# Designs tried in a protein design run: designed miniproteins, single chains, continued (3). Part 34

Each design is a single chain, and the fold is of that chain. pLDDT is the mean over its residues in the fold that is shown.

## One batch from the design tools (miniprotein)

Design m9235
Fold by ESMFold2-Fast:
Structure m9235 (fold): chain A 60 residues (1-60)
Amino acid sequence: MYVSRVTFPDEKTAQEMAKELEKEYPEIKATVEGNTLILESNLPVEKHVGLTLRLIGDSL
């Protein structure tokens, strides 16, 4: 299982991103703590890293 954390400008943005991830990838777990999104997955490392990089881009 891979775990990554991405910090967003605010908690609402992090929660909205978590919902979009669940919609696109039901097999992953997206949890929000404050303005930080915690991405947990059993995806291949390349896919997990790709999703993490996408989220970092969306956080800017």
Scores: mean pLDDT 79

Design m9236
Fold by ESMFold2-Fast:
Structure m9236 (fold): chain A 93 residues (1-93)
Amino acid sequence: LSPRLRAQLLLFEGEKALKEGKYEEAIRLYEEAIALDPSLRGEALLNKGKALLKLGKYEEAAKAFKESIELNKDDPLLVKEAEKNLKEALEKL
């Protein structure tokens, strides 16, 4: 598999881990995906932020969502989702 396809598979496994409540595993998978294909950073950071929120790591989650918004300016739906999650993280600080 190309690095890009492997990174996309890691995002998929990360989403599966997130849905299963395996938040720390999801974060590791998203970080590995970003390392293999940095172009996925914006999308991966949104999902990493969601996992960080579930772990109560609100400051780290807010940072991840802010970076996701900056990287995904051309994706209004992703920006809207990241902004909603950012607001939740900031309200918990």
Scores: mean pLDDT 88

Design m9237
Fold by ESMFold2-Fast:
Structure m9237 (fold): chain A 98 residues (1-98)
Amino acid sequence: KEEVEKLLEEVEKLIEKLEELKKKLLELLKKESLSLEEINRLIGLLLRAMGLIFDYELLKKEIEEKGITEELIERLKELKKEMEELIKEMEEEIKKYS
């Protein structure tokens, strides 16, 4: 049960990282030299990040209303994995412009 508190803390840190990377992607989108392909990739990453953040807000609300269940813990673990994978993809894309 202390594991759930730790898992929530870890996911909150990933949300903070996604928000940071979203700001960096938005700054990159201000470049006048971007190709349509590059714009499409950056927007795609932004939409995926927004989707995962929204999924977390919905899951957090469901936890507040229903309490913590094994099903919700598994969904939180899956969301954490998807966030970690997207963060790596976003960081790799951002490095191409540095």
Scores: mean pLDDT 86

Design m9238
Fold by ESMFold2-Fast:
Structure m9238 (fold): chain A 81 residues (1-81)
Amino acid sequence: MNIKKEIAKILREAGERARSLGEDETAQLFDNLAETVEKEEDLDIAVGIALIGLSIASKYAKTPEVREIADEAAKRISELA
């Protein structure tokens, strides 16, 4: 499996879940993060961008549920790297 594609998939799934909970702005942050990861050629930098971005998304989350989604995504990505 391509690790970078799996990271982008995790981020998009987080975005879909955030959108389903009514947090469209936080969902957009997850989607933008996935696109940034896909464009980054260096895997270590892509992982760093994803983890930092998820930390920011967790702080901007309006609901505890979306904060948990961001934290779960960060854990999954850390386990891939």
Scores: mean pLDDT 84

Design m9239
Fold by ESMFold2-Fast:
Structure m9239 (fold): chain A 77 residues (1-77)
Amino acid sequence: GPTPEQLAAQALKLKNEGNVLLAQGKLDEAAEAYKQAIELNPNFAKAHYNLGLVLEGQRKYDEALEAYQRAIELDPN
């Protein structure tokens, strides 16, 4: 199976792809990319934060708050 380093690299790639999709206003595709990044790296604070931004854009405010809270728990600074 993939190494932890390979999983982290793929998660980073997916987060960066999500950022491009978010910048293009492709909220559903951006959410999917961030969710895949989180699946590969559950402690990826920036992916949780960016998922929160997408969910807020979709007016899914409760889910956005959960994503933001998780991001703060992982990286409070």
Scores: mean pLDDT 90

Design m9240
Fold by ESMFold2-Fast:
Structure m9240 (fold): chain A 101 residues (1-101)
Amino acid sequence: AKQAQNWTAAGELAYRMGNYKIAEKLYKKAVELDPNNSVAWNNLGRVLYALGKYEEALEYYKKSIELDPNNSVAWRNLGKVYRALGKYELAEKYEQLAKEL
């Protein structure tokens, strides 16, 4: 949906400006309007990672991967969250999967 793309673009701008709470709201609106937008789910995860909300970031990166299993960025980001949570074996597994894509 074009409206979801507009919310995604607004969310990216807010993220680049360091307005992470605003970026979270904008990306949430994007995925509500287009739940199949793997890029928006990945970007929502990235915002939550920046906010230190690691468990929520995991769920959204996982959603991005379920929609697009070839999204190497989402796999790498999933690994980064597991590393931040101290789950190093899972981090290495998902970082390796990202390199194979």
Scores: mean pLDDT 85

Design m9241
Fold by ESMFold2-Fast:
Structure m9241 (fold): chain A 69 residues (1-69)
Amino acid sequence: SLAEQKKARQDFVLESAKLLRLAKESGDKELYEQVKELITQANKALWSGDLEKARELLEKARKLVEEHL
């Protein structure tokens, strides 16, 4: 539904902002750039309607951040 798509986009925005903040706070420029690139690709997938690809890319970004914490 449209409501579910809107919620998925809101959840994506919140999670991506959190991951970028954590990567920036790590002080690791390479980690930050990798997370930023994955989130950029996930955002493109999300707006093209590929929710599965968007979630996969966001999960990769999350795992990178968790491995560095």
Scores: mean pLDDT 83

Design m9242
Fold by ESMFold2-Fast:
Structure m9242 (fold): chain A 57 residues (1-57)
Amino acid sequence: MEEEIKKLGKEAKEAYEKGDYKKAAEYYRQLSELLSQAGQPAAALIAEAESKKAEEL
């Protein structure tokens, strides 16, 4: 799970930096779900907010 969280975070950031906001939103959504499962609700909420923000771009 730690490796998956790290990988998704990296992929989300890279997609966002490349201007692929749709893909970034998908990765942030997956990251939020994984963080929620890992018992990190604050981090999950931040990832969800990033996903929503990217989706609106």
Scores: mean pLDDT 80

Design m9243
Fold by ESMFold2-Fast:
Structure m9243 (fold): chain A 90 residues (1-90)
Amino acid sequence: SKIEELLERMDRIVEELRRLLERARAAGDDARAAELDRILLEAEISLGLGLIAAGVGKLAGDEEFALKQLEKQLRRLEELLREARELMAA
């Protein structure tokens, strides 16, 4: 389903953020690691909100609501990934 595709895209972004955090930690870059940890926490919250919206949409029979909320959370995750990549490129 489109909901499943959006959730899979969100999961991929969170996994990439985890890899960036592990890379910063492996490099001993405590300052970047701390900022990436904050970004990852925000990303995990955004994914959690997406999962809640998918569940609410299923229970209420409102797929349009679920899709709209998932698209909003996916945009937030894409923003967080951009911030993380910029941080690692500096």
Scores: mean pLDDT 89

Design m9244
Fold by ESMFold2-Fast:
Structure m9244 (fold): chain A 73 residues (1-73)
Amino acid sequence: KAEELAKEGKYLEAAEEYEEKGKEAYEKGKYREAARYYEKAAEYYRKAGAEKEKVLEAEVNAGIALLKDKILG
């Protein structure tokens, strides 16, 4: 699980798993949950030293999900 990977210092793997969970939540219309997962993905991509594009994509996806949540909630 993503939380366990992060606890073990496997930041890149944790970021990838959070990104996948964010996409799944978004597809199911769980926008607040999706935003939370994308925010975690961005955080762990940053900790892993991933490319700036990966961090920005996760941050943008979190923002889009948050806007969807505000419009619908």
Scores: mean pLDDT 83

Design m9245
Fold by ESMFold2-Fast:
Structure m9245 (fold): chain A 71 residues (1-71)
Amino acid sequence: EAEAARKAAEDALALAKEAKAAGDEETVEKLIQTLEEDREALLKDPAAYGLSEEAAKAAVEAAEKVIEELK
């Protein structure tokens, strides 16, 4: 579900913000890498995740925003 994918991105952002505040740069880098991998997987086969093309695109956009905030 698109909502579950968006929630995962939001949870990752919250965790990344906490890690960044703690000065844990390695955790931030790991989270960025995970989000990039998840983004590519969703774009490759949205149906494998039970998502429509539109829902997968929204989840990808949410992940891209998180990646931008962590740069």
Scores: mean pLDDT 70

Design m9246
Fold by ESMFold2-Fast:
Structure m9246 (fold): chain A 58 residues (1-58)
Amino acid sequence: VDEDIEALKSPDPEVQVEAARRLGETGDPKAIEPLAEALLTSPDPEVQRAALRALGNI
């Protein structure tokens, strides 16, 4: 989970989307705040959608 939280800070939107997906699959509450930050701060709609979907899985 820590590696995926760091990947959410990647400048690459594809890396951020994959990190959000993995965090949603783990269901670890530790990921909730990093995913919420990504949803609120990312300008990329795909990253926002992935973060929202991941939060729904936790």
Scores: mean pLDDT 77

Design m9247
Fold by ESMFold2-Fast:
Structure m9247 (fold): chain A 87 residues (1-87)
Amino acid sequence: SAEKIQELDNAFLERFNALMSAFLEQARTASPAEQEALKERTLAELEALLRETLSQIPGMSEEEIEARVARARAGLRAYLDELIAQL
């Protein structure tokens, strides 16, 4: 239903924003090497969040979920790089 989709969207955004806030707080005091390690950990957490969220959409197959996560990976990495560049 539209209400369930809105609930999933809101839950995703809240968790995404919490992950981004934690990432930025840690990145501000991190060395370049620590920032790279932090990006990899945060990317893995974002991929897990995306998988969990997509798995709750009716009719979404495991194959489609993994394909969407794979397609999002480069964009998520670029987004984390942009956030560090804005520090």
Scores: mean pLDDT 86

Design m9249
Fold by ESMFold2-Fast:
Structure m9249 (fold): chain A 74 residues (1-74)
Amino acid sequence: AVEELAKKLEERAEYLRKISEFKKSRGDTKGAETWQKAADIYLEGAQRVAASDSREEAQKEAAATLDAVRDALL
């Protein structure tokens, strides 16, 4: 379901945000920024998935989100 897919992306965003906060607490500012950027991409992707008119559109938005996260982490 579209809602379930959006929720999974939101859960990934929260997980990465927690990693970012942990990195920042250890003095890894650049690592924290990288993980926070990835978390933001997942959160924006979740919003686009939730706004999708169809399952097919939701899957395309999710795939684009995963590609953007991968590019941010390269």
Scores: mean pLDDT 85

Design m9250
Fold by ESMFold2-Fast:
Structure m9250 (fold): chain A 95 residues (1-95)
Amino acid sequence: SKAEELLAKGASYLKEEKYEEAIEYFEKAIKEAGENPPAAAYTNLGKAYYKLEKYEEAIEYYEKALKIDPNNEEARKNLAKAYEKLGKYEKAKEY
């Protein structure tokens, strides 16, 4: 699908450490997916924001990923790391 193509392109930019371009394509993928955005798009948005040291935004997107897929171990682990970066150690221990 178009959403899958946009997600894959975003993931490619993420691997190339082109974080702003990755964010743009993941946002396009979410918009294209409509009512059923994949958890992976939100997890990858969180990763891109984390790499840009935008930890509050990273937390927001990891939490959105966990609402779609509560058993997403990667999102939980990265959410904990983002909370640690903000000095919220008590919150980080929940994950």
Scores: mean pLDDT 89

Design m9251
Fold by ESMFold2-Fast:
Structure m9251 (fold): chain A 90 residues (1-90)
Amino acid sequence: KEIEEEIKKLEEEEKKFKEEFEKEKEELEKNIEELEKLIKENEESNPRLAAVYYSARGILKAAISILEELKKKKEEEFKKKLEELKEKLK
C-alpha cells in the first residue's frame, strides 16, 4: 500500500529531523558555555575581547531561539501531513 509507505517515510523523516535538531542545539549550547567561560576569563584583562565574546554569545542565543521556532513550524507540517495520510487509510 502506497499510503502506508508514505506514512512510514514521513515518520522516518520526522525522527531524523528531530535528531538533527537536537544535535545542532546541543552544539550551540556547548559553544555558548565555552563563550561564557571566555567572557569571565577576559572581562577584567581584555574588555574589548570580552565584548566580542558577548556579541558572539548573543548571536548563538538568538540562533537557538530561531531554531526552536523553525522546529515548531516543521513539527506542525509533519503532524498535518501524517494526519492527512492516516485519514486516507480509512
Scores: mean pLDDT 84

Design m9252
Fold by ESMFold2-Fast:
Structure m9252 (fold): chain A 68 residues (1-68)
Amino acid sequence: MIEKAKKAIEERNYEEAAKYLEEGIKEDPEEVYKLALEAMQLAVDEGDRETAKRLSEVIKRAKKLIEE
């Protein structure tokens, strides 16, 4: 799922990136956290507030897994 998320970010498909990051969060929460931060900033820059909010939730979930 992480590789699919990276490809979605490269294609500027942040909605698909959010989906793949949600699915990959237990696989590698540190990588998901980094990619979700990057994708959220890009989504905000492009005015996609709905996807940015979704990515913010992914960031919070990944951070909890890293810190536990």
Scores: mean pLDDT 82

Design m9253
Fold by ESMFold2-Fast:
Order: sequence, then C-alpha cells, then structure tokens
Structure m9253 (fold): chain A 82 residues (1-82)
Amino acid sequence: EKEELAKKKAEALEKAAEMAERAAKDPSLTEEQRKLAAEIAKLAREAAEKAKELLKEGKPEEAIKVVEEAAKKIEELIKEIL
C-alpha cells in the first residue's frame, strides 16, 4: 500500500509539473502568473523525479516525504500571491 500511495503521489506531482510547465508558456497569463507557474513547475518536476528514484530504491516512505515537502513549498508560493 505505501508503494502504491507513493507512486500515485509522484504521478500526481508529475502531472502538476506538466500543467505548470504549460502555464509558464501561456501568453494569456500575466507575467507574474507565468513566473509563479515556472517556479511551481521546477519544484514539482524535481520532487517527482526524486520520488520516482526513491521508489526504484524501495524507499516509498522517503518518496512520500519528498512529495509532501514539495506540496508544502508550492502552497507557500501560492499564499505569497494571496
């Protein structure tokens, strides 16, 4: 179950990175919104890759921690705009 949870969390974060990467290139968004999207994309991409590596090493608990830490940082970035 921990492996399945970690895999789902890593996959969700990877999808978030893809969406943020797309938003960072969207000319209909403001410059500030694109900059935030780029920062979120980088953070989510790096964390998703690290989580996948940890899963390959049989460390699902560590993978979950990496994803949760990235989610916290993304939330902090969003709060800075509010």
Scores: mean pLDDT 82

Design m9254
Fold by ESMFold2-Fast:
Structure m9254 (fold): chain A 74 residues (1-74)
Amino acid sequence: SLEELKKKFDETVDKAIEAARAGNIPEARKLLDEALKLFDEMVEASGNDPKLAAEGIGKILTVIGEIIEAELRK
């Protein structure tokens, strides 16, 4: 269901941010890939809802930013 996809997407985003902040960059990248797949499924299930897509993109960009910051802390 759409609600299950939204929940999985949000949980995966949160885990990716946690992994990046912990310095576990390989895990953060793996979770980013998973979040991107869930994002595509979630947007499709919503009938291409532009608000949901914009919110999801914002969350993905946050994950990318956290991974970049973690790389720079090396």
Scores: mean pLDDT 88

Design m9255
Fold by ESMFold2-Fast:
Structure m9255 (fold): chain A 83 residues (1-83)
Amino acid sequence: SKEELIERAEEFIKELEKELEEAKEKGLEFLAKRLEKLLKEAKELLEKLKTASEEELPKLEFELEVLEGIYDIVRAVAKLVEE
């Protein structure tokens, strides 16, 4: 549902904000820069979800899955570069 997708996006944004704060505190510049971009894109997607028609939801769900996948890749790459 639209409500479930909004909740999923909001939880993802919270995770990104927490990880970004931690990355900045640890001086992980590569990770922090990538997380800032991802956070911006996730917030833009959340705004789209809030105004979306039911017919638009499958596309926005796919876009959320893509952002979540990018997050996993970014974390893996950052670990190789910074650890």
Scores: mean pLDDT 86

Design m9256
Fold by ESMFold2-Fast:
Structure m9256 (fold): chain A 93 residues (1-93)
Amino acid sequence: MKEEEELLEKLRELLKNYFGFSDQQVDEFIAFVKENLTLEEIRRLVRGAEVLKRIIDNPTEALESLTPEEREALRFFNEVLQKFRDKRLEKQK
């Protein structure tokens, strides 16, 4: 519970500050994550978001320094984000 809330707070900050999410979109994404992901998957998701932040901040360093685990976390983040986007588009159509 406490660890999950700390991870979700970090994710919220990244979504709003780095990925251009509105407050409503952040709330919707956090709710989606809480309903669909385990604590271990949430850790992976937050790691993926941090990797994407590193790429945004310094693309050259990120390209050379990404570990296989960081690349997998980034893929997982993109997969979850795509599933969230698809679900939102269904509700808007």
Scores: mean pLDDT 79

Design m9257
Fold by ESMFold2-Fast:
Structure m9257 (fold): chain A 65 residues (1-65)
Amino acid sequence: MIDEKEVKRALGLIYRSLGKQLASKGDLETAVELYRKAAELYREAGDEELAEEAEAEAEELEAKL
């Protein structure tokens, strides 16, 4: 059985990890997009706390643009 929520959570973690890596390299615009994608995936997975954390990270980076 494919656990759709688990797959979405895993994808969210990947996107968030990539966002952190790109943010550390100064690619803030792409990092914001990746954090927002992660937040959407976490929300679809039912992980509201992780979604809020990823959205906060995106907002912090967007403020630096």
Scores: mean pLDDT 83

Design m9258
Fold by ESMFold2-Fast:
Structure m9258 (fold): chain A 58 residues (1-58)
Amino acid sequence: KEEEAKKLIEELLAKGYSPFEAIEKVMEELGLSFDEAVKILIELEKKKAGEEVDPPSV
């Protein structure tokens, strides 16, 4: 499930893992493809960039 992968990537990055390590762990734990894991990581990066520019009023 994308939600589980997204949460796991965020937790790994918060612990100081590299984006590549986070992708590998998500693939191992959830059986995702590399493409799917990368897609989720990109979405998280876009969200962070948007939150910096846009006010957090949602």
Scores: mean pLDDT 73

Design m9260
Fold by ESMFold2-Fast:
Structure m9260 (fold): chain A 107 residues (1-107)
Amino acid sequence: SSMQQQQELLRQLAQQTLAEMEGKSPREQAELLKRMLDEAVKLGLDIEEARDAVLSVAGEFAARNGLVLSDEEREEIARAVRENRDDPVKATRTVLDIIVRAIERQG
């Protein structure tokens, strides 16, 4: 039940974050994504589960903004994941920063 409770809390955070992103600018949406990660960490949720939930919401954020990643941005994401394999929080923050910069570049 503890794992199921953590998964339900992550789903609640994801749905709340998606709802709060509605009608917000890309920059404000990015801040909400970082807040979701920080909230999950503060609640003592599993960091890898929190990473996956935040990246899932980030993927929807990217899709809603019509994001097309450059080859350099794709390589930066792959590198962030590889170099921070043992630090999921740092990996997640780095990936979010790349996505945000890419959205702002196209805007």
Scores: mean pLDDT 79

Design m9261
Fold by ESMFold2-Fast:
Structure m9261 (fold): chain A 73 residues (1-73)
Amino acid sequence: SAREEAEKAIEELEKLAAEAKEKGDLKEYLRYDTALGLARIAYGVGKVAGDDEFAARMAKEMLKKAKEGKAGL
């Protein structure tokens, strides 16, 4: 489901942020942690609006941008 897709993207962002924190890469950590925060906001908005597709799309976009080194900011 779209909700499960959003949750998987958020879980991957959580893992990437934790890995960056563990290796002491503060710039990489802030990039993934920022993307994670935005993905969580999109998930909450989608849940309130009843739009799981929006949550999935935004969470996946934040993950993609963070992996590209851009974090969407």
Scores: mean pLDDT 82

Design m9262
Fold by ESMFold2-Fast:
Structure m9262 (fold): chain A 92 residues (1-92)
Amino acid sequence: KKEEIEKALKEYEEVLKRAGDETRQMQADFRQTKAFYEKAVAEARKDPERRPELNAEAKKQMQETLDNGVARAREIRKRLEEAKKKLEEVLS
């Protein structure tokens, strides 16, 4: 029983560490997409003929990053809930 508790605690700690690592990656991905968006908007201001295309591309890349972020957050939450349930069962 004590060894099961220690194992469940370690597993929960590992899930938390992974969540932190993945959140940092999401922040990096957003920073990269934001930089791309800002550059595309600046180019669009200087080139009226290409403006619709540049704006559409920037919007698409931003939307993909936002959608991917939500999907990643959902996966992180699922793993945390599974690890929480396992730890609660062992503590009971």
Scores: mean pLDDT 87

Design m9263
Fold by ESMFold2-Fast:
Structure m9263 (fold): chain A 60 residues (1-60)
Amino acid sequence: KGVELAQKILDLLRERGRATAAELAEELKASVQTVNEELKILEDMGIVARQADGSYVLVE
Protein backbone atom coordinates (compact mmCIF):
# COMPACT_ATOMS: atom_id res chain seq x y z
CA LYS A 1 0.00 0.00 0.00
CA GLY A 2 1.18 3.56 -0.70
CA VAL A 3 0.84 4.64 2.94
CA GLU A 4 2.96 1.69 4.15
CA LEU A 5 5.59 2.38 1.46
CA ALA A 6 5.74 6.09 2.38
CA GLN A 7 6.21 5.22 6.08
CA LYS A 8 9.01 2.74 5.30
CA ILE A 9 10.77 5.29 3.05
CA LEU A 10 10.62 7.91 5.82
CA ASP A 11 11.87 5.41 8.42
CA LEU A 12 14.86 4.46 6.23
CA LEU A 13 15.70 8.12 5.61
CA ARG A 14 15.64 8.70 9.39
CA GLU A 15 17.99 5.73 9.94
CA ARG A 16 20.39 6.48 7.06
CA GLY A 17 20.18 10.29 6.86
CA ARG A 18 19.92 10.02 3.08
CA ALA A 19 19.22 7.42 0.37
CA THR A 20 18.78 7.15 -3.39
CA ALA A 21 15.61 5.73 -4.98
CA ALA A 22 17.63 2.63 -5.99
CA GLU A 23 18.84 2.05 -2.39
CA LEU A 24 15.29 2.44 -1.05
CA ALA A 25 13.90 0.10 -3.74
CA GLU A 26 16.47 -2.62 -2.86
CA GLU A 27 15.86 -2.36 0.91
CA LEU A 28 12.04 -2.22 0.57
CA LYS A 29 11.90 -4.91 -2.17
CA ALA A 30 9.93 -2.52 -4.39
CA SER A 31 10.48 -1.32 -7.97
CA VAL A 32 12.60 1.81 -8.50
CA GLN A 33 9.62 3.26 -10.44
CA THR A 34 7.23 2.78 -7.48
CA VAL A 35 9.75 4.29 -5.03
CA ASN A 36 10.38 7.26 -7.36
CA GLU A 37 6.62 7.90 -7.63
CA GLU A 38 6.31 7.87 -3.81
CA LEU A 39 9.40 10.11 -3.38
CA LYS A 40 7.90 12.58 -5.87
CA ILE A 41 4.69 12.74 -3.81
CA LEU A 42 6.69 13.22 -0.57
CA GLU A 43 8.83 15.93 -2.23
CA ASP A 44 5.69 17.74 -3.50
CA MET A 45 4.34 17.61 0.10
CA GLY A 46 7.59 19.14 1.42
CA ILE A 47 8.49 16.07 3.52
CA VAL A 48 11.66 15.12 1.57
CA ALA A 49 14.11 16.98 -0.69
CA ARG A 50 16.23 15.74 -3.58
CA GLN A 51 19.92 16.52 -3.18
CA ALA A 52 22.40 17.43 -5.96
CA ASP A 53 23.82 13.87 -5.91
CA GLY A 54 20.34 12.40 -6.56
CA SER A 55 19.79 11.20 -2.97
CA TYR A 56 16.81 12.23 -0.81
CA VAL A 57 16.77 13.61 2.74
CA LEU A 58 14.05 14.49 5.26
CA VAL A 59 13.16 18.21 5.20
CA GLU A 60 13.72 20.00 8.52
Scores: mean pLDDT 81

Design m9264
Fold by ESMFold2-Fast:
Structure m9264 (fold): chain A 57 residues (1-57)
Amino acid sequence: MGKEYEELGREYEKQGDYLKAAEYYGKAAEAYYAAGNDEEAERLFRKAVEMYELAQE
């Protein structure tokens, strides 16, 4: 599941839909955290925050 959410995040990021990208990167981070991969979870959570900030511009 985490990889699928990350792929959706990348797709929306490429489309410029930063709110949707933030949503799916956030879901990917949660999935990786649940799987015990804290490093990937942190990376994806930071990506979600970056996308959310872009959506506010």
Scores: mean pLDDT 83

Design m9265
Fold by ESMFold2-Fast:
Structure m9265 (fold): chain A 73 residues (1-73)
Amino acid sequence: AEAAAGARGDEVVDGIAGKNKKSKQTIIDSLRARVVTPEAEAHVDAAEKAMDAGNSTEARQHIIDAHEAEGKA
């Protein structure tokens, strides 16, 4: 079942491009629940807003930045 769990597309920045709208929302929501630093939270919030505006490139960059902030905090 671990391999099947990976199919949810969670945590995968690459999965946002070309995935269903549900998968994109799940990735953002899961990342938001995982981040604990204010800096990472701000980037996740910006990514969500960028996706709402239809800017997938901007959203992806903010997701990367959020993960970077968490990795350095």
Scores: mean pLDDT 64

Design m9266
Fold by ESMFold2-Fast:
Structure m9266 (fold): chain A 61 residues (1-61)
Amino acid sequence: AMNQLVHDLVEEAIARALAGADPETLAEEVRQKLMDAGYPQELADRIAELVRRAAEAVRAG
């Protein structure tokens, strides 16, 4: 099952991307929050990369 924190962070990042936030900045914030929550660095990096790509896609239309 997907962790609720991951889901909430991804949804928040996409909403902020729609409001004009920078995808790279959003990815770095998600990575840091996951690391602060005790997630392994490798997993945090993978989720951050997914967020960056999703935010870029949303902004590109």
Scores: mean pLDDT 81

Design m9267
Fold by ESMFold2-Fast:
Structure m9267 (fold): chain A 78 residues (1-78)
Amino acid sequence: SAEELLEEAERLLLEAEEALKEGKYKEAKELAEKAKKLAMEALKKSETLEQILRAIGLTLRAIGLQIEAGLKLGEKPK
């Protein structure tokens, strides 16, 4: 369901943020990529405006974390 995907994406984003704070940039990037995929899947399965807005917000946060972690690894922003 969209709600289960949103909750999983939120958990992965928290893990990505913690990994980034610990200097685990590759792990942070991988966790953020997984969170982005789950948030995008939640968007496709969203039945309410609240779910749509949450999915968009989580997707944008995940993209931001991927870019930050990638920059710390010497990668170009995408």
Scores: mean pLDDT 84

Design m9268
Fold by ESMFold2-Fast:
Parts: sequence; structure tokens; C-alpha cells
Structure m9268 (fold): chain A 100 residues (1-100)
Amino acid sequence: MSEEVQAAIDRLLASEKGKEVLELMREAVEAAAAGDLKKANELAIKAGELALKALLEMGVPERIAELAAVSIEMLALSLAEEATLDPERARALLAEIEAA
């Protein structure tokens, strides 16, 4: 991950709009834990789309915002996959992200 992309993600997740992104990621994890993989994937995509919109509104350059949003989507998908195998670990990993 580039330093600029990571800084953009950190700035987003510390913001009020980042709380909504984290909530969508949490909902994706819980949907996957319940066996609803279709809903989990849809929520992960929504988390990425909301992250992109929020980053652009925060004045992050378009290319950095796009890379950050894709990273959020991929992270949400990875956490959802983990939740199908080990829901408690997926929840613990998400809690660490929320605390950062």
C-alpha cells in the first residue's frame, strides 16, 4: 500500500463519514457470519462506494481516493470471507481497524 493511500484511509476512518463506512463493513461481516454471502458482497461494495464519495468530498485527489476506496472494498470482502470461517476473528480484526 502506498503511504498516500494509507494516509487517506486513516483520515477517512477517523472522520464522521468513516463511521458509516465502518458500519457497512460491520454489516457485511455479520451478513457473512449468518451465511448471506450475496448480502455481504453487496454491503462490501457499498462500503467502497461510500468511501470513494467521502474521500472526494474531503478533497483527496481522485486517483488516491479510487485506490483507497478499492482497498476498503477488498478489506470488507476479506473480513466477510474470514467471518464465514471464524466470525469472532473477523469481528476482532474489524474492531482493531475501528480503534486505529
Scores: mean pLDDT 86

Design m9269
Fold by ESMFold2-Fast:
Structure m9269 (fold): chain A 85 residues (1-85)
Amino acid sequence: SELLREAEEKLLEALELLESKATTLEAEVLLGMALLSLAVGLVVGDPEWGLRRAIELLEEALKLIGENPEARELLEEAKRLLEEA
């Protein structure tokens, strides 16, 4: 239950960061899909699945846009949450 609460809090933080810093439409779609994966994981009761999928999508987004500190921070937080699961 603590993992679910922390994941939801991080999802809300991530939405704020991505809305302010998205730089390309292609990267925005991948970042949006990452956030959707986190939300779906929470709703279905499989936050680990959501975190793993989000990590994959964030890594692909970073390949497209290069350096994006907000997306990188989100990736690091998702990895941290998954390790705590």
Scores: mean pLDDT 74

Design m9270
Fold by ESMFold2-Fast:
Structure m9270 (fold): chain A 67 residues (1-67)
Amino acid sequence: SMDDAKKHAKSIGKQVKRSALAAGVPEEEAEKIAKELEEKLIPALENNDWDAVDKALQEAGEEIQKL
């Protein structure tokens, strides 16, 4: 369901934000990366589009490494 997708996306976003903060990313930028990831994950998870899920996670990781 959409609510389950939102809950799952939020959980992943929190983990990514914590990892970014641990890597020295400023809090504002870490929050932005997590939020953009959540927005991409919600429709992907709802539609069972696992390629889109993998791509969103990869893009978030690349943004963290770029900073």
Scores: mean pLDDT 83

